# Designs tried in a protein design run: designed miniproteins, single chains, continued (5). Part 81

Each design is a single chain, and the fold is of that chain. pLDDT is the mean over its residues in the fold that is shown.

## One batch from the design tools (miniprotein)

Design m18981
Fold by ESMFold2-Fast:
Structure m18981 (fold): chain A 58 residues (1-58)
Amino acid sequence: SGIEEARKKLLELGVSEEDAQKVVNLLKQGKYIQAYNLLLKLGVSEEDAKEIVELGKK
């Protein structure tokens, strides 16, 4: 699923399991803007944050 791919990508980027779970929970709720903003706050690049959000929509 896209959510599982998003989670794996977050862990590969060095995001902690706790923070990855927070992002995944926002994606599951359809809160894509909040997920994107959290990714930027966590230091994820704009391009990777967009990819993770798009994975979460699938």
Scores: mean pLDDT 87

Design m18982
Fold by ESMFold2-Fast:
Structure m18982 (fold): chain A 66 residues (1-66)
Amino acid sequence: MKERIEEILKKLPPELVERIEQTVADNLARLKALADETDPEKVRQAIADSLIAIGDEIEEILKALK
């Protein structure tokens, strides 16, 4: 999976790669900040929000490639 993502990123313009990397890094940092959170609903919501944000960025890039 990581190799496949890297292959796709190499074909994208550098500015789009930077946007994806920044979005992933920001969401990963947010999830790491929740490592001590004991409320499963808050953890679940944060994971869902992060996946939606990453998905939206990927969708925007796919639209730009057309």
Scores: mean pLDDT 69

Design m18983
Fold by ESMFold2-Fast:
Structure m18983 (fold): chain A 56 residues (1-56)
Amino acid sequence: SETTFRVIKHDLKTEYGLSEEQAEEIARELMKKEEETGKPPTHEDVIELLKKRGIL
């Protein structure tokens, strides 16, 4: 889980130019969604969340 969290944060920072704080917040929300659904977050889940936060 920690490794997955780090990878997601890194991808958010490199792919979308998010700050450390933004990447951590979004990564936490994606991990929470995985805990709720039992499925890993999809690229669509990432895009939807970024749009809701006004980042994309």
Scores: mean pLDDT 78

Design m18984
Fold by ESMFold2-Fast:
Structure m18984 (fold): chain A 89 residues (1-89)
Amino acid sequence: EFEKLYEEGKYEEAVEKAIEILRTSTDPEEQRKAAEFLAGHPIDEKAKEPLLELVRTSPDPEVQRAALQALANLGDKETVEEALAAYRK
């Protein structure tokens, strides 16, 4: 559980676990929670591709929205433009 790791001060492990959930979970609720966690906390650029993949492939609009918000927090203009293009099309 990434929230517990963050509470324990294990920030890098919490972020890694959230990214792993984005890659491996088939549960939209778990993916949404992981993306929302990444949107609210400092994240590694390694989260970029898993989040973009969720925007492109997830059938759940709430998961797509959470992934878009997390990508916006990375501050990378090119990443945000790619994510918005995938979401609109």
Scores: mean pLDDT 73

Design m18985
Fold by ESMFold2-Fast:
Structure m18985 (fold): chain A 107 residues (1-107)
Amino acid sequence: SLIDEVVEKLREIADVLAASGSPRAQALADTVRALADIFKKRIEEALKNGDKEGVIKILESLKQAVDRIVAEAESDPDLTPEQKARIRALADEVKSLIDKLIEEVKK
């Protein structure tokens, strides 16, 4: 499902962060993993309840959280340019999947 793809890409971002020698990035990785788990539970609950507005709000909030994760990673001098580029690419994929989910919910 698109939801499972979003969760998987968030976990990939966390894995890139956790693989770094940066204590800041490792803490951010834990935050991203928690975000992925909370997102999955909340979105599945909202879908089960037919809460279309709630689903859209959860997805928009996740987009904002992803932008904050990218900003945190970009500001970390201990992350390599390659790690930063991969995090940006994965974040763009997550946002693309979120936009597809919003379109499906609005139908």
Scores: mean pLDDT 89

Design m18986
Fold by ESMFold2-Fast:
Structure m18986 (fold): chain A 95 residues (1-95)
Amino acid sequence: SPEERARVRELLDRIGELADQAEKYILVDNDPEKAKELIEQAIGLLEEVAKLRPEYRDEINSIIEEIKNEKDPLKAAITLSAFVGLLEIDLVVED
């Protein structure tokens, strides 16, 4: 339980970092293909969070589908950043 919570926080931190890097690649470096690679990595980490926290599985799957169907990688990165921030708040309240 404590080890699983630490792992989930680590995964959410990594997803947030990937989303921030993706936004930077789009806005600063004008490299949407690199941003898409980072978003795909973040999706893999979200799937791991869903396995560790099955109570969030439906919410996580909904966001993954939204991101996969989003054609604008900047909007996808922003959606990821907002969602991971909300999950981190929920995890802090549960402790």
Scores: mean pLDDT 84

Design m18987
Fold by ESMFold2-Fast:
Structure m18987 (fold): chain A 88 residues (1-88)
Amino acid sequence: VEELIEKLKDEDPEVREKAAGELGAIGDPRAVEALIEALKDEDPGVREAAALALGVIGDPRAVPALEEALKDEDERVREAARLALAHI
């Protein structure tokens, strides 16, 4: 989990996006705060993956950040946040 959390800060957005997806699949709540931070990533693909991962983990700590993501500039991120909130 810690190694994947470090990959959320990789220089390559594809690596960050994959790390967010893997953290969601593992479902470890230790990743929640790092994934909340990834909702602010510069890359919309990373923000989308982080929102979906937070929905899969289902930790209510993510709710305020996901509510902010409903107003994201990218439609895919807004849809991911909507789906995530429906599962929490």
Scores: mean pLDDT 82

Design m18988
Fold by ESMFold2-Fast:
Structure m18988 (fold): chain A 58 residues (1-58)
Amino acid sequence: GELSPEAEAEVRRAVTEALAAGDNAGIRARVLEIAKRYGADVDAVERVAAETALRQLA
């Protein structure tokens, strides 16, 4: 499903911050908490997180 702009922005921020901190193991936990907080689709949140991580690492 489509994420709200607020949920998408939080996911992108959380992934970017985790990567900058070297906290790769914490990325999924942060992303799932954002999904719960915003009532977002978990699959959509994980997809945006994966896309953000790949873009940051490329």
Scores: mean pLDDT 78

Design m18989
Fold by ESMFold2-Fast:
Structure m18989 (fold): chain A 63 residues (1-63)
Amino acid sequence: SLTPAQQARIQRQIDALEKMAKLATDPEVKERIKKAIELFLNDPRVTPEQKERLKKILEEIDK
């Protein structure tokens, strides 16, 4: 249901969150990233495939 432009923007934001999550060591930074991911998981514009990607980021960030 997303336009290609909307999908590209959301995908870019998800890619940025993944990179930040991989580099984050500070607990406060990790908390901010988790909150951002929670907002995307509750966003109806985000596709099921993008939500699965976000869930994977949440799994990795706690390691």
Scores: mean pLDDT 81

Design m18990
Fold by ESMFold2-Fast:
Structure m18990 (fold): chain A 59 residues (1-59)
Amino acid sequence: SALEKAVLGAIAKGYTLDEIAERLGLSRDEVEELIKRAMEKYGFKSREELAEYAKKNGL
């Protein structure tokens, strides 16, 4: 989704969960849920793997 890509792009830039939540108008918990769903979708076991993926793929 567009929202998922926005969260991944922010993670790639090194933003904190709170900064992502503020920028997207979401709660911290909603950002955490989006990250969990993205990890599940892409088959990653850690947030670090997801962040590396986002950085390398220009998300």
Scores: mean pLDDT 80

Design m18991
Fold by ESMFold2-Fast:
Formats: sequence, C-alpha cells, structure tokens
Structure m18991 (fold): chain A 90 residues (1-90)
Amino acid sequence: SAAALEEALANARAEAEPYGVADLAVEGARAHHAALLALAAGDVEAAVAALRRAGELALEVARAMGASEEELAELRALIEARIAAVRAAG
C-alpha cells in the first residue's frame, strides 16, 4: 500500500540520517519497491534494472555506515545472487 511504502521510506531515512546518506537510503528503498512491482508484473528486465540500482545504493549506504570491505563484498555477492535468481525464474 502507499501508506506502507511511505512508512518504509521514513524508516530508511531515519536509520541513514546520522550517517549523512538519508537521500541515498530513501532512493534505494524506492528502487527496491520498483523491483517488487516489476517482479509482480512479470517484467524481468525492469526488475533486474531496479535491483541493480537498489544494490548500488545499498552498497553506498553500507560504506557510509562503516561496513568493512569484507561486508561490502558479501553484500555484492547477495545482490548478484538475487539478480541471477530473478533472471533464472523469468
């Protein structure tokens, strides 16, 4: 729902605000939501594009929040695994 999306965006902003990356976190949450809508519509290409954007933003947010290079590598692997799974299912 629109209300649930707005709440998720507010939560993303609040969590990331102390690290100076609130706008990136909100954009990431919007991209993730767009990926879920594309998946529900059967649009694999749009879903993959949105997941890549969400992943890029998640990596920037994680780095700003003090994630190690090992943690960032694990996050990259999870993002690529999810994209591969979406492509395999589509």
Scores: mean pLDDT 87

Design m18992
Fold by ESMFold2-Fast:
Structure m18992 (fold): chain A 66 residues (1-66)
Amino acid sequence: KVEALFQAIANDDIDKVIELLNSLEEKTALAYAPDIASALSDEGRKAVLENIKNEKVKKELEKYTK
């Protein structure tokens, strides 16, 4: 659920953010990519980018973190 993802971001639970992002449908992850990128800390963004399995989602997040 997208709500669970944003709750994990708010709690600075980066392991949970990575788990939930890897379980989301690609279309949903891509739709929320700018909101996800803006909500994460610099350290959180780096950890997420290093651990995302879906290359397309990773590229989209990178676009909003540069």
Scores: mean pLDDT 80

Design m18993
Fold by ESMFold2-Fast:
Structure m18993 (fold): chain A 72 residues (1-72)
Amino acid sequence: MARAQALVDGTLLGRAAAHGTSLDDLSEEQLRQLKRDLAARYAEAFEKLYELTGDEEYRQLAEDFRKLAEQY
């Protein structure tokens, strides 16, 4: 799950920078909802990549992101 966590965290930092907003300005509930949404979207993307490539790494990443989304 370390890779999945890093991608979600990196995406949030990038989005915050793009909006000129600190992640500290968001409530814990808002951060949790954003992380949940991002994790779910990554899970769908990697599932599609697995369907196109047959690469088991993408299947594992999709599963990891789904589990991560459930934990938020």
Scores: mean pLDDT 75

Design m18994
Fold by ESMFold2-Fast:
Structure m18994 (fold): chain A 105 residues (1-105)
Amino acid sequence: MDEEIAKLEEEIAKDPTNAEAWRKLGNLYLEKGEYEKALEYYQKAVDINPSAENYVNLGIAYDKLGKGTEAAKAFRKAAELDPTNDAAISGLYAYGFVEEAEKAR
């Protein structure tokens, strides 16, 4: 994990526009339980590449921080970008957007 973090930090230092490296760094901090750092890195990934996957990750980080309104908005945005994204649909169900999740499927 720490070796993976160091490698990703080097990739970001070399190319700070690498959204995938920011996303992977966010994933590693999420696994460490450092949810505020995970949120910061996922926000960077979304700012560079506003994809369904990056919005799902942003929603997960908000959920872990207990920020349910922000989490719900991120999952909704992810489902709007990719209606077939299972993680986004699962997030919508978790936050009570059952009708929106059913419509996406």
Scores: mean pLDDT 82

Design m18995
Fold by ESMFold2-Fast:
Structure m18995 (fold): chain A 64 residues (1-64)
Amino acid sequence: SEFDKFDKDGDGVLSEEELKEFLESLGWTPSDAEVRAALRGLDRDGDGVVDKAEFERGLAQLRR
């Protein structure tokens, strides 16, 4: 999955840095503020990281 490609630490969550690399892989040039906004939109638990379930749901919405 896309999540596994960008989960560099293998800890089951995506950091801000890993999310930025994912967005750049889609051909986007996100600013730090845009990455932070995307993280907040995906982070349903408010813990500052994106787990696999949050990422997959957000990915479906980003494509629509």
Scores: mean pLDDT 71

Design m18996
Fold by ESMFold2-Fast:
Structure m18996 (fold): chain A 58 residues (1-58)
Amino acid sequence: QQELLDEIFRLLSELQRAIKNGDEEKVAELKARIDELLAQLTPEQQAAVRRWVDRVLA
């Protein structure tokens, strides 16, 4: 699962960059991919990542 977490954080970094660039299409793609990977994590790990995503989007 550490490899999944590393991939998720990589995608979150790309998501933050896409948001800064106003690339709405890329943001949607990255969110979908992140949600797909989140489904493979434990509920505790999912909650932690979702909180980070909410912070980035705020």
Scores: mean pLDDT 77

Design m18997
Fold by ESMFold2-Fast:
Structure m18997 (fold): chain A 60 residues (1-60)
Amino acid sequence: MTQRAQEAALKITNGEKISREEAELAFAMVERQIAADDDRRSPAETALARVRALVEAALA
């Protein structure tokens, strides 16, 4: 997993306040990482949905 994707996920999980632009960038990085790892698309889609929910919660 890329360093930036890990940092984005960790920051969101910690519930730290982030800007909308930063949240969008972080989400895009996670999407790209999932797309690059083309082993099991089904589990990756589930993981992406969870990350999306966390990003939306962090922006609330």
Scores: mean pLDDT 63

Design m18998
Fold by ESMFold2-Fast:
Structure m18998 (fold): chain A 68 residues (1-68)
Amino acid sequence: GALEQLEKAHAFLSSYPGVSASIVGNTQIVATSTLSPAKQIGLVLSLLGDFPDLSVSLSGDNIVVSAK
């Protein structure tokens, strides 16, 4: 389910080099990164492919992942 995928996405992002991820309100992940725009896009595409029950958006330099 979406919450199970959110926990897995948090673990994935927290282990990714150059990424710092925090869970907000137990329903959302906010991740900051030192990655280039190209690598950040690659990371977003990986999240969309691996976690289909999650929504992924960019807010400035932050990646925001939410349960559907």
Scores: mean pLDDT 80

Design m18999
Fold by ESMFold2-Fast:
Structure m18999 (fold): chain A 78 residues (1-78)
Amino acid sequence: DDEEMLKEWTEYLLSRGASEEDAKRAAELIVKGRNYAKQKKWDEAAKYFREAADIVAPYDPELAENLRRTAELLEKKA
């Protein structure tokens, strides 16, 4: 469920010290990326994961690296 995933990602990012705006935006981008990947729209999915990584990098560099790596793997499928 998109609403549940959005809530979980927002709460996680807030716990990592993200602002409410950054947490919500990054969570939305992660959910969007996942939904595009589910549709096999690999380039669009990768784009949203990269945008999310840029927002989360100051708060959670490991998550940002994982999101960038996910984007690279998805781009190889396109």
Scores: mean pLDDT 88

Design m19000
Fold by ESMFold2-Fast:
Structure m19000 (fold): chain A 62 residues (1-62)
Amino acid sequence: SIEEKIIDYLVSKGVPREKAEEGVRKALGLESFKEAIPKVLERVLSGTGKNSDEGLLSLLIE
């Protein structure tokens, strides 16, 4: 699922899995983040992500 891809990405960046899972779960409860996350993940995984995209993903965890 897209949730698992985001979690795996965050873990690969050094985020503890528990925090990644909690952050993603919280963000997917917000409509704005739910729509933005697939696009951000696609850009990050394709190597076209901006620092703002990584910042959005890190906000899920902090």
Scores: mean pLDDT 67

Design m19001
Fold by ESMFold2-Fast:
Structure m19001 (fold): chain A 97 residues (1-97)
Amino acid sequence: LKGYSKEELIEMAKASLEAGKELRKEIEEILEKYKAGEISKEEALRKAAVLYSAGMLNLIAAIQLAEAAGDEELVKEAEEALREIKEVYEKFLKAAE
């Protein structure tokens, strides 16, 4: 991460963290729609898998950027968000059988 300031790394980490949190909310919305019978199981699983993959990539990036910046609190927040998106996706898979 040569050429990036600590401030730039923190801003990038926060942006990736927010993206990951928003993608988690979208997975929760897809699960709600599936439970309400608004979308098929196949469509729900496909959409959730795409959102989960994108969320994981953003949250892993947030952790790496926060670590490079030396922001221990931001690392912890990003790690908690990563755990939360995994839990939401696991609940989705169990609800879908």
Scores: mean pLDDT 89

Design m19002
Fold by ESMFold2-Fast:
Structure m19002 (fold): chain A 92 residues (1-92)
Amino acid sequence: SAEEKAYEEAKKLVEEVRELLRRAAEAARAGDFEKAVELLREAERLAQKARELAKTLSEEQQKEILEMLGEASRELGEKLGEEAEALAAAAE
């Protein structure tokens, strides 16, 4: 029950991360790098929460959550293309 709730919360956080990364890519493509950086920082915060929750789960569920987060990051990289370098510069 507690593990089920943690798993549901972790999956919800991964979906929120995925949505924030999609919005960040859209903002970057529109040239709004300030908004893109804010969205990426929020996504990273939620990803960290998902990783912490995953530590309370089974090894199989932990791997699933980490793979989902990795896939979301890969999708962001593919969607950014040339904007990826500009976004990285805007972040620091």
Scores: mean pLDDT 81

Design m19003
Fold by ESMFold2-Fast:
Structure m19003 (fold): chain A 95 residues (1-95)
Amino acid sequence: MIELPELPPWARDLASLSPEQRRKVLLGEATLALIDMTIYLVEKYDGDKEKAEEIAKHARELLEKMQQLLDSGASVEEIEKVAREGIKKIVEITK
């Protein structure tokens, strides 16, 4: 699991959320953190620029899709499915 360096104030009150809302928030934040880390590493990698660029593109597309799903009120299950599929594609590019 991804460890967030510092939780925003709203995340500190997770206990006040329903289990479904809590899962949605945690999944969204974990996915965003993973994508941000992936983009950060890839943008700083200069050994294989073509792969770095491809990974960054897929990560950004996944980030946009995840944000759209969160905004549209998609179910936790749908969000998890999209996150897993997107992460798998990024991993396949990295070998």
Scores: mean pLDDT 66

Design m19004
Fold by ESMFold2-Fast:
Structure m19004 (fold): chain A 91 residues (1-91)
Amino acid sequence: SRLEELRRRAERLLERLREFEARHGARLSPADRAEVEAARALAEDALRLLEELEEREEEYSEEEAVKLLVQAEALVLAAEGTLLLAERRVA
């Protein structure tokens, strides 16, 4: 499902962020570190929205569920983009 796909993307993104910080964190500028931390927060927010939707799906209308999925997807895309740019700067 779209929810499961987004959850897996968010979980994988958090793993990638952890690995990136372990490998490169000491060499990041303060600005780049802040961007990576912001990306982590976005990924965590996305995961929380998806967990809330999965746990309480019967409490949401179809329109509300779609809105939450769109919000989670936007957060994941923003976080993925931030990490990609950070990875390119340390290459």
Scores: mean pLDDT 85

Design m19005
Fold by ESMFold2-Fast:
Structure m19005 (fold): chain A 66 residues (1-66)
Amino acid sequence: SFEELVKKISTLSEKEKKVLELILQGKSYREIGEELNLSQATVSKHTKNIFKKLGVKSREELVAAF
């Protein structure tokens, strides 16, 4: 449900929320790393954590949930 999604978003760290915002803006993982000054390994770690916390399997599922 939408309420469950909002509740899950509240569990994200500040850095994970910034990464999520850029994903929803259509940025590539490379662009996200450039904008947030993060290595690709760190971007990958944050995206995997976001997917786990939000209960989605992919970027496409994540975007479709909003």
Scores: mean pLDDT 83

Design m19006
Fold by ESMFold2-Fast:
Structure m19006 (fold): chain A 55 residues (1-55)
Amino acid sequence: SEAFEAGKKLGKEFGLSESEQEAVGTSVEDAVEAGVSLEEAIELVRKGLLEKLSE
């Protein structure tokens, strides 16, 4: 889906492995399926990635 592809691209921007990029894709897709807009889902997942990488 478009949401999955957007999430994979986000994972690539963070320098994640291919399998991690797929996991990010799934996270964005799940958020959109739960009723969050694509833009909002990307922002939520991006914030989560920044939080983990800033530990």
Scores: mean pLDDT 80

Design m19007
Fold by ESMFold2-Fast:
Structure m19007 (fold): chain A 69 residues (1-69)
Amino acid sequence: MKVTVEVIGKTPEAREAIEKNKDKATLTVEGELSDEQARLLGYELGAKVAEEFGIPFDELEVKITREEL
C-alpha cells in the first residue's frame, strides 16, 4: 500500500507557492499507515511547509491519499 500526504493551499498565493515546491509539500510512504499515523505526518508536514514558505498554518489543508500496490 502507498500513502501520499500532500499539503494544499487554501488561498491563491498559498496554492502557487506550494505548486512551485510540490516535492517539499508531498510525502509518500510505502506500506501501512494508520489514520492516526497519517494525520500526525500530515500535521508535521503542514507545520514544516508553513514555516519554510511563510504561509499561515490555517491557510493550509492536508490531503491523504491511499493507493493499493
Scores: mean pLDDT 78

Design m19009
Fold by ESMFold2-Fast:
Structure m19009 (fold): chain A 80 residues (1-80)
Amino acid sequence: MEEFQKELDEAAKLFSLAVRLVTGRNALARTTDPEEKQRIREEFRVLAEEAEKLADQSTNPDIAKGARAIAEEARRLAEE
């Protein structure tokens, strides 16, 4: 039962990271303000670090794969 709860907690965290990625990407696409773009890119750097940590800590291969994909995309968006 503890393993199931851990999997649910990790899945919830993965979903939260995915929502933050989509929300940030949409915000970045809509803004023309350089300071706002810099703020969003800084948020993507933090998101990438959190996603990478989840990928490294998860024993579930699907969660780890999803988190790694989010980390890669967030890093890409932080550099644009």
Scores: mean pLDDT 84

Design m19010
Fold by ESMFold2-Fast:
Structure m19010 (fold): chain A 62 residues (1-62)
Amino acid sequence: MLELAEEAIKKNPNDAGAWTELGLVLYSQGRLEEAAEAFEKALELDPNNELAREGLKKVKEA
């Protein structure tokens, strides 16, 4: 999971989906600060990314 998201980001650092996936994996590992940063990056690239918005909201509520 982490490795796939990291490879996608290396290939295309402007891929909001890859940043969202990274955020979800980090959140599942309890790495809340890093997860928030990944979701914020995804939203910077695509403000309409619902998964990234929900992920960031969950991090703030945790």
Scores: mean pLDDT 78

Design m19011
Fold by ESMFold2-Fast:
Structure m19011 (fold): chain A 69 residues (1-69)
Amino acid sequence: SERDRAEAEAVMALLPLIVDRSLGIPLSPEEEELYERAVELINEGVASEDEEEALRLLEEARRLALEAR
């Protein structure tokens, strides 16, 4: 589904930041803020019962994740 794809794309966009954090590579304060907001939006999108709301939240999460780099 579009929702499953949007979730996968958002998570894939976060993957470089997740890897850096797991390796102890420090993110800047700006990168951390964008990362935390993207994670929040993924959680909200996954929890949403409204498909269109879920897609908007997951697409915004992906945008912020890409902006963090």
Scores: mean pLDDT 84

Design m19012
Fold by ESMFold2-Fast:
Structure m19012 (fold): chain A 66 residues (1-66)
Amino acid sequence: MKEEIRKTLKKLLEEHGIEIDEEKLEKLVEDFLDWVKENNIKITKENLEEVVKEFFKVYTNGSIKL
C-alpha cells in the first residue's frame, strides 16, 4: 500500500502543476500515514484518491485543493 500511496500523491501533485522531489514525497507519505492512523481512516484501493484529496485539504489548511 505505501507504494500506491506514493504514486497517488505524486500523480495528484503533478496534475496540479506541483513538482516534488523524492525526499519531500517520502516525508509527505509519512505525514499522510500518520494522519490516517490518527483519524482512524481505513484506506482501500477505491477510496485512496479521495482520502489523499481530503488529506491535502487539511494539510495545507485549504491552500491546495486537488
Scores: mean pLDDT 76

Design m19013
Fold by ESMFold2-Fast:
Structure m19013 (fold): chain A 97 residues (1-97)
Amino acid sequence: KYTEKGIELFKQKKYDEAKEYFTKAIEENPNDAKAYNNMGEMYYSLGLLEVAKKAYELAIKLDPNYAEAWKNLGKVLEELGEKEEAEKYYKKAKELE
């Protein structure tokens, strides 16, 4: 609902409005690790690596057993050139599956 509209606004480069809708999505469920992971995936697809990293880190903080979030954080770290840390996070994701 709010997350989908946020994604549409981001695609239109309406970043302030997109951020408002993503904020509303989190306000409806602040402990939804999947919502943060989904937001991270969208930021990653847009090349906003630092924002994606923070979203995935929050998803992991809310659910430390969330294998997909660990894997996604690894991908961001690899893109940022932190290959050694990325490998550690990929290993952790695999151990959780």
Scores: mean pLDDT 81

Design m19014
Fold by ESMFold2-Fast:
Structure m19014 (fold): chain A 65 residues (1-65)
Amino acid sequence: SEAIRRLVNKYVNKDGTISKEDAIELMQALGLTEEEATRLLEPYLNKEGTISKGDLLSLLEELAS
């Protein structure tokens, strides 16, 4: 949804990634626990411990559907 895209854009870094901490906080705002958010994010985390904007958007849209 547009609301999810706008929310993600508030946390996105200049390189198009979101920190693990910001991604967890955003997912918790959508009703997930910290443990659930961490588990769902792990496969998408890059070597710097961030997630791409595209991967996070896909994950959040799937969860919101």
Scores: mean pLDDT 80

Design m19015
Fold by ESMFold2-Fast:
Structure m19015 (fold): chain A 62 residues (1-62)
Amino acid sequence: MEEAKKLAEQLDGGLKGEVEALLAFLEALKLDPNASEEQRKEAEELLKKTVELAKELIELEK
């Protein structure tokens, strides 16, 4: 998810590292064959919410 990585780059301080770690975890979960389809859908939704939250944080600081 290239868009999510670009947004994480715009975050400052500790939040950048935490968001990057969360995005990497969710991407790994989406590609894990041992994960259920329900877990992969949850991961996709969390990834989208994380992207939206990052966008809101960036816009709120403007």
Scores: mean pLDDT 69

Design m19016
Fold by ESMFold2-Fast:
Formats: structure tokens, sequence, C-alpha cells
Structure m19016 (fold): chain A 99 residues (1-99)
């Protein structure tokens, strides 16, 4: 739900502000939702957010977003378990979205 996503972003943002990094494990979320959570938390806190997600289609993904405010740099890493071709396609789409 939107409330659960907002609460997750707030919790992850707090963890990143306190430690420089935050991590969460989620089930039943899309790649776009996992990326949204990681991106928002990293952007708001100025650090690294890692989301481990099991998507509704049974794909296991890891989304890592790092934002360095001092350098104004953003880095995105996506890993997909068990499918190298899907990993390449997802990485390309996300890197393009961050241009």
Amino acid sequence: SDEEIRRLIERLTREIRETGEGEVHLEGVSLSTALLIAQEAAWRAGGRATVHALTPDGTRITVEVEYDRARRERRVRIEVEGDTEKAKILKERIEKAFE
C-alpha cells in the first residue's frame, strides 16, 4: 500500500542519516517500486539505500542507489538472480532512466 511504501521510505531514510546506509527486504513489489523506495531514501538522506525484493512474478532483485550530495553524484546498481539476460536488460533500462 502507499502508506506502507511511505513508512518504508521514512525508516530507510532515517537509517541512512544515522549510518550512511540502509537496507530493506520486501516481497510482492515491482522493480519500479523497489527502485522508487531506494531512490527516494538515498536522495533524501544523502547515502546508500539497498532494496532486496521478490517481485510478483517470482524474480529476486537487488536495487542499490547511492547519492553523494557533496559531489552531486548518483549511482545505481541492479542485480537479478538466476537470469543474466534479464539482468542486462533491467540494468540498461534503469541506467537510461537516470540519464
Scores: mean pLDDT 76

Design m19017
Fold by ESMFold2-Fast:
Structure m19017 (fold): chain A 86 residues (1-86)
Amino acid sequence: AAAVAAALEAAAAAGDPEAVVAALRAAGEVLKEDPTNETVLGAVRRALAAHAGNAAVAAAAKEVVDALTDPEARARLREILEDLGL
């Protein structure tokens, strides 16, 4: 969880959309095990806010939401996307 959040923050800061996409997929796996992990959800929000104009990052975020089986995790990520206009 903490390692995935750190990877998201690092990828977002580096300005590497491919790294952000990979870190978003890893965050999705953490959220399958801990649907309300605020550390990971916060890192996802910050990474998406930093890359809001990148179509590949937006598409990857939507793919992660669609792959989630837990309704609470899915709802939390959907709220983040809606807040950011994605």
Scores: mean pLDDT 78

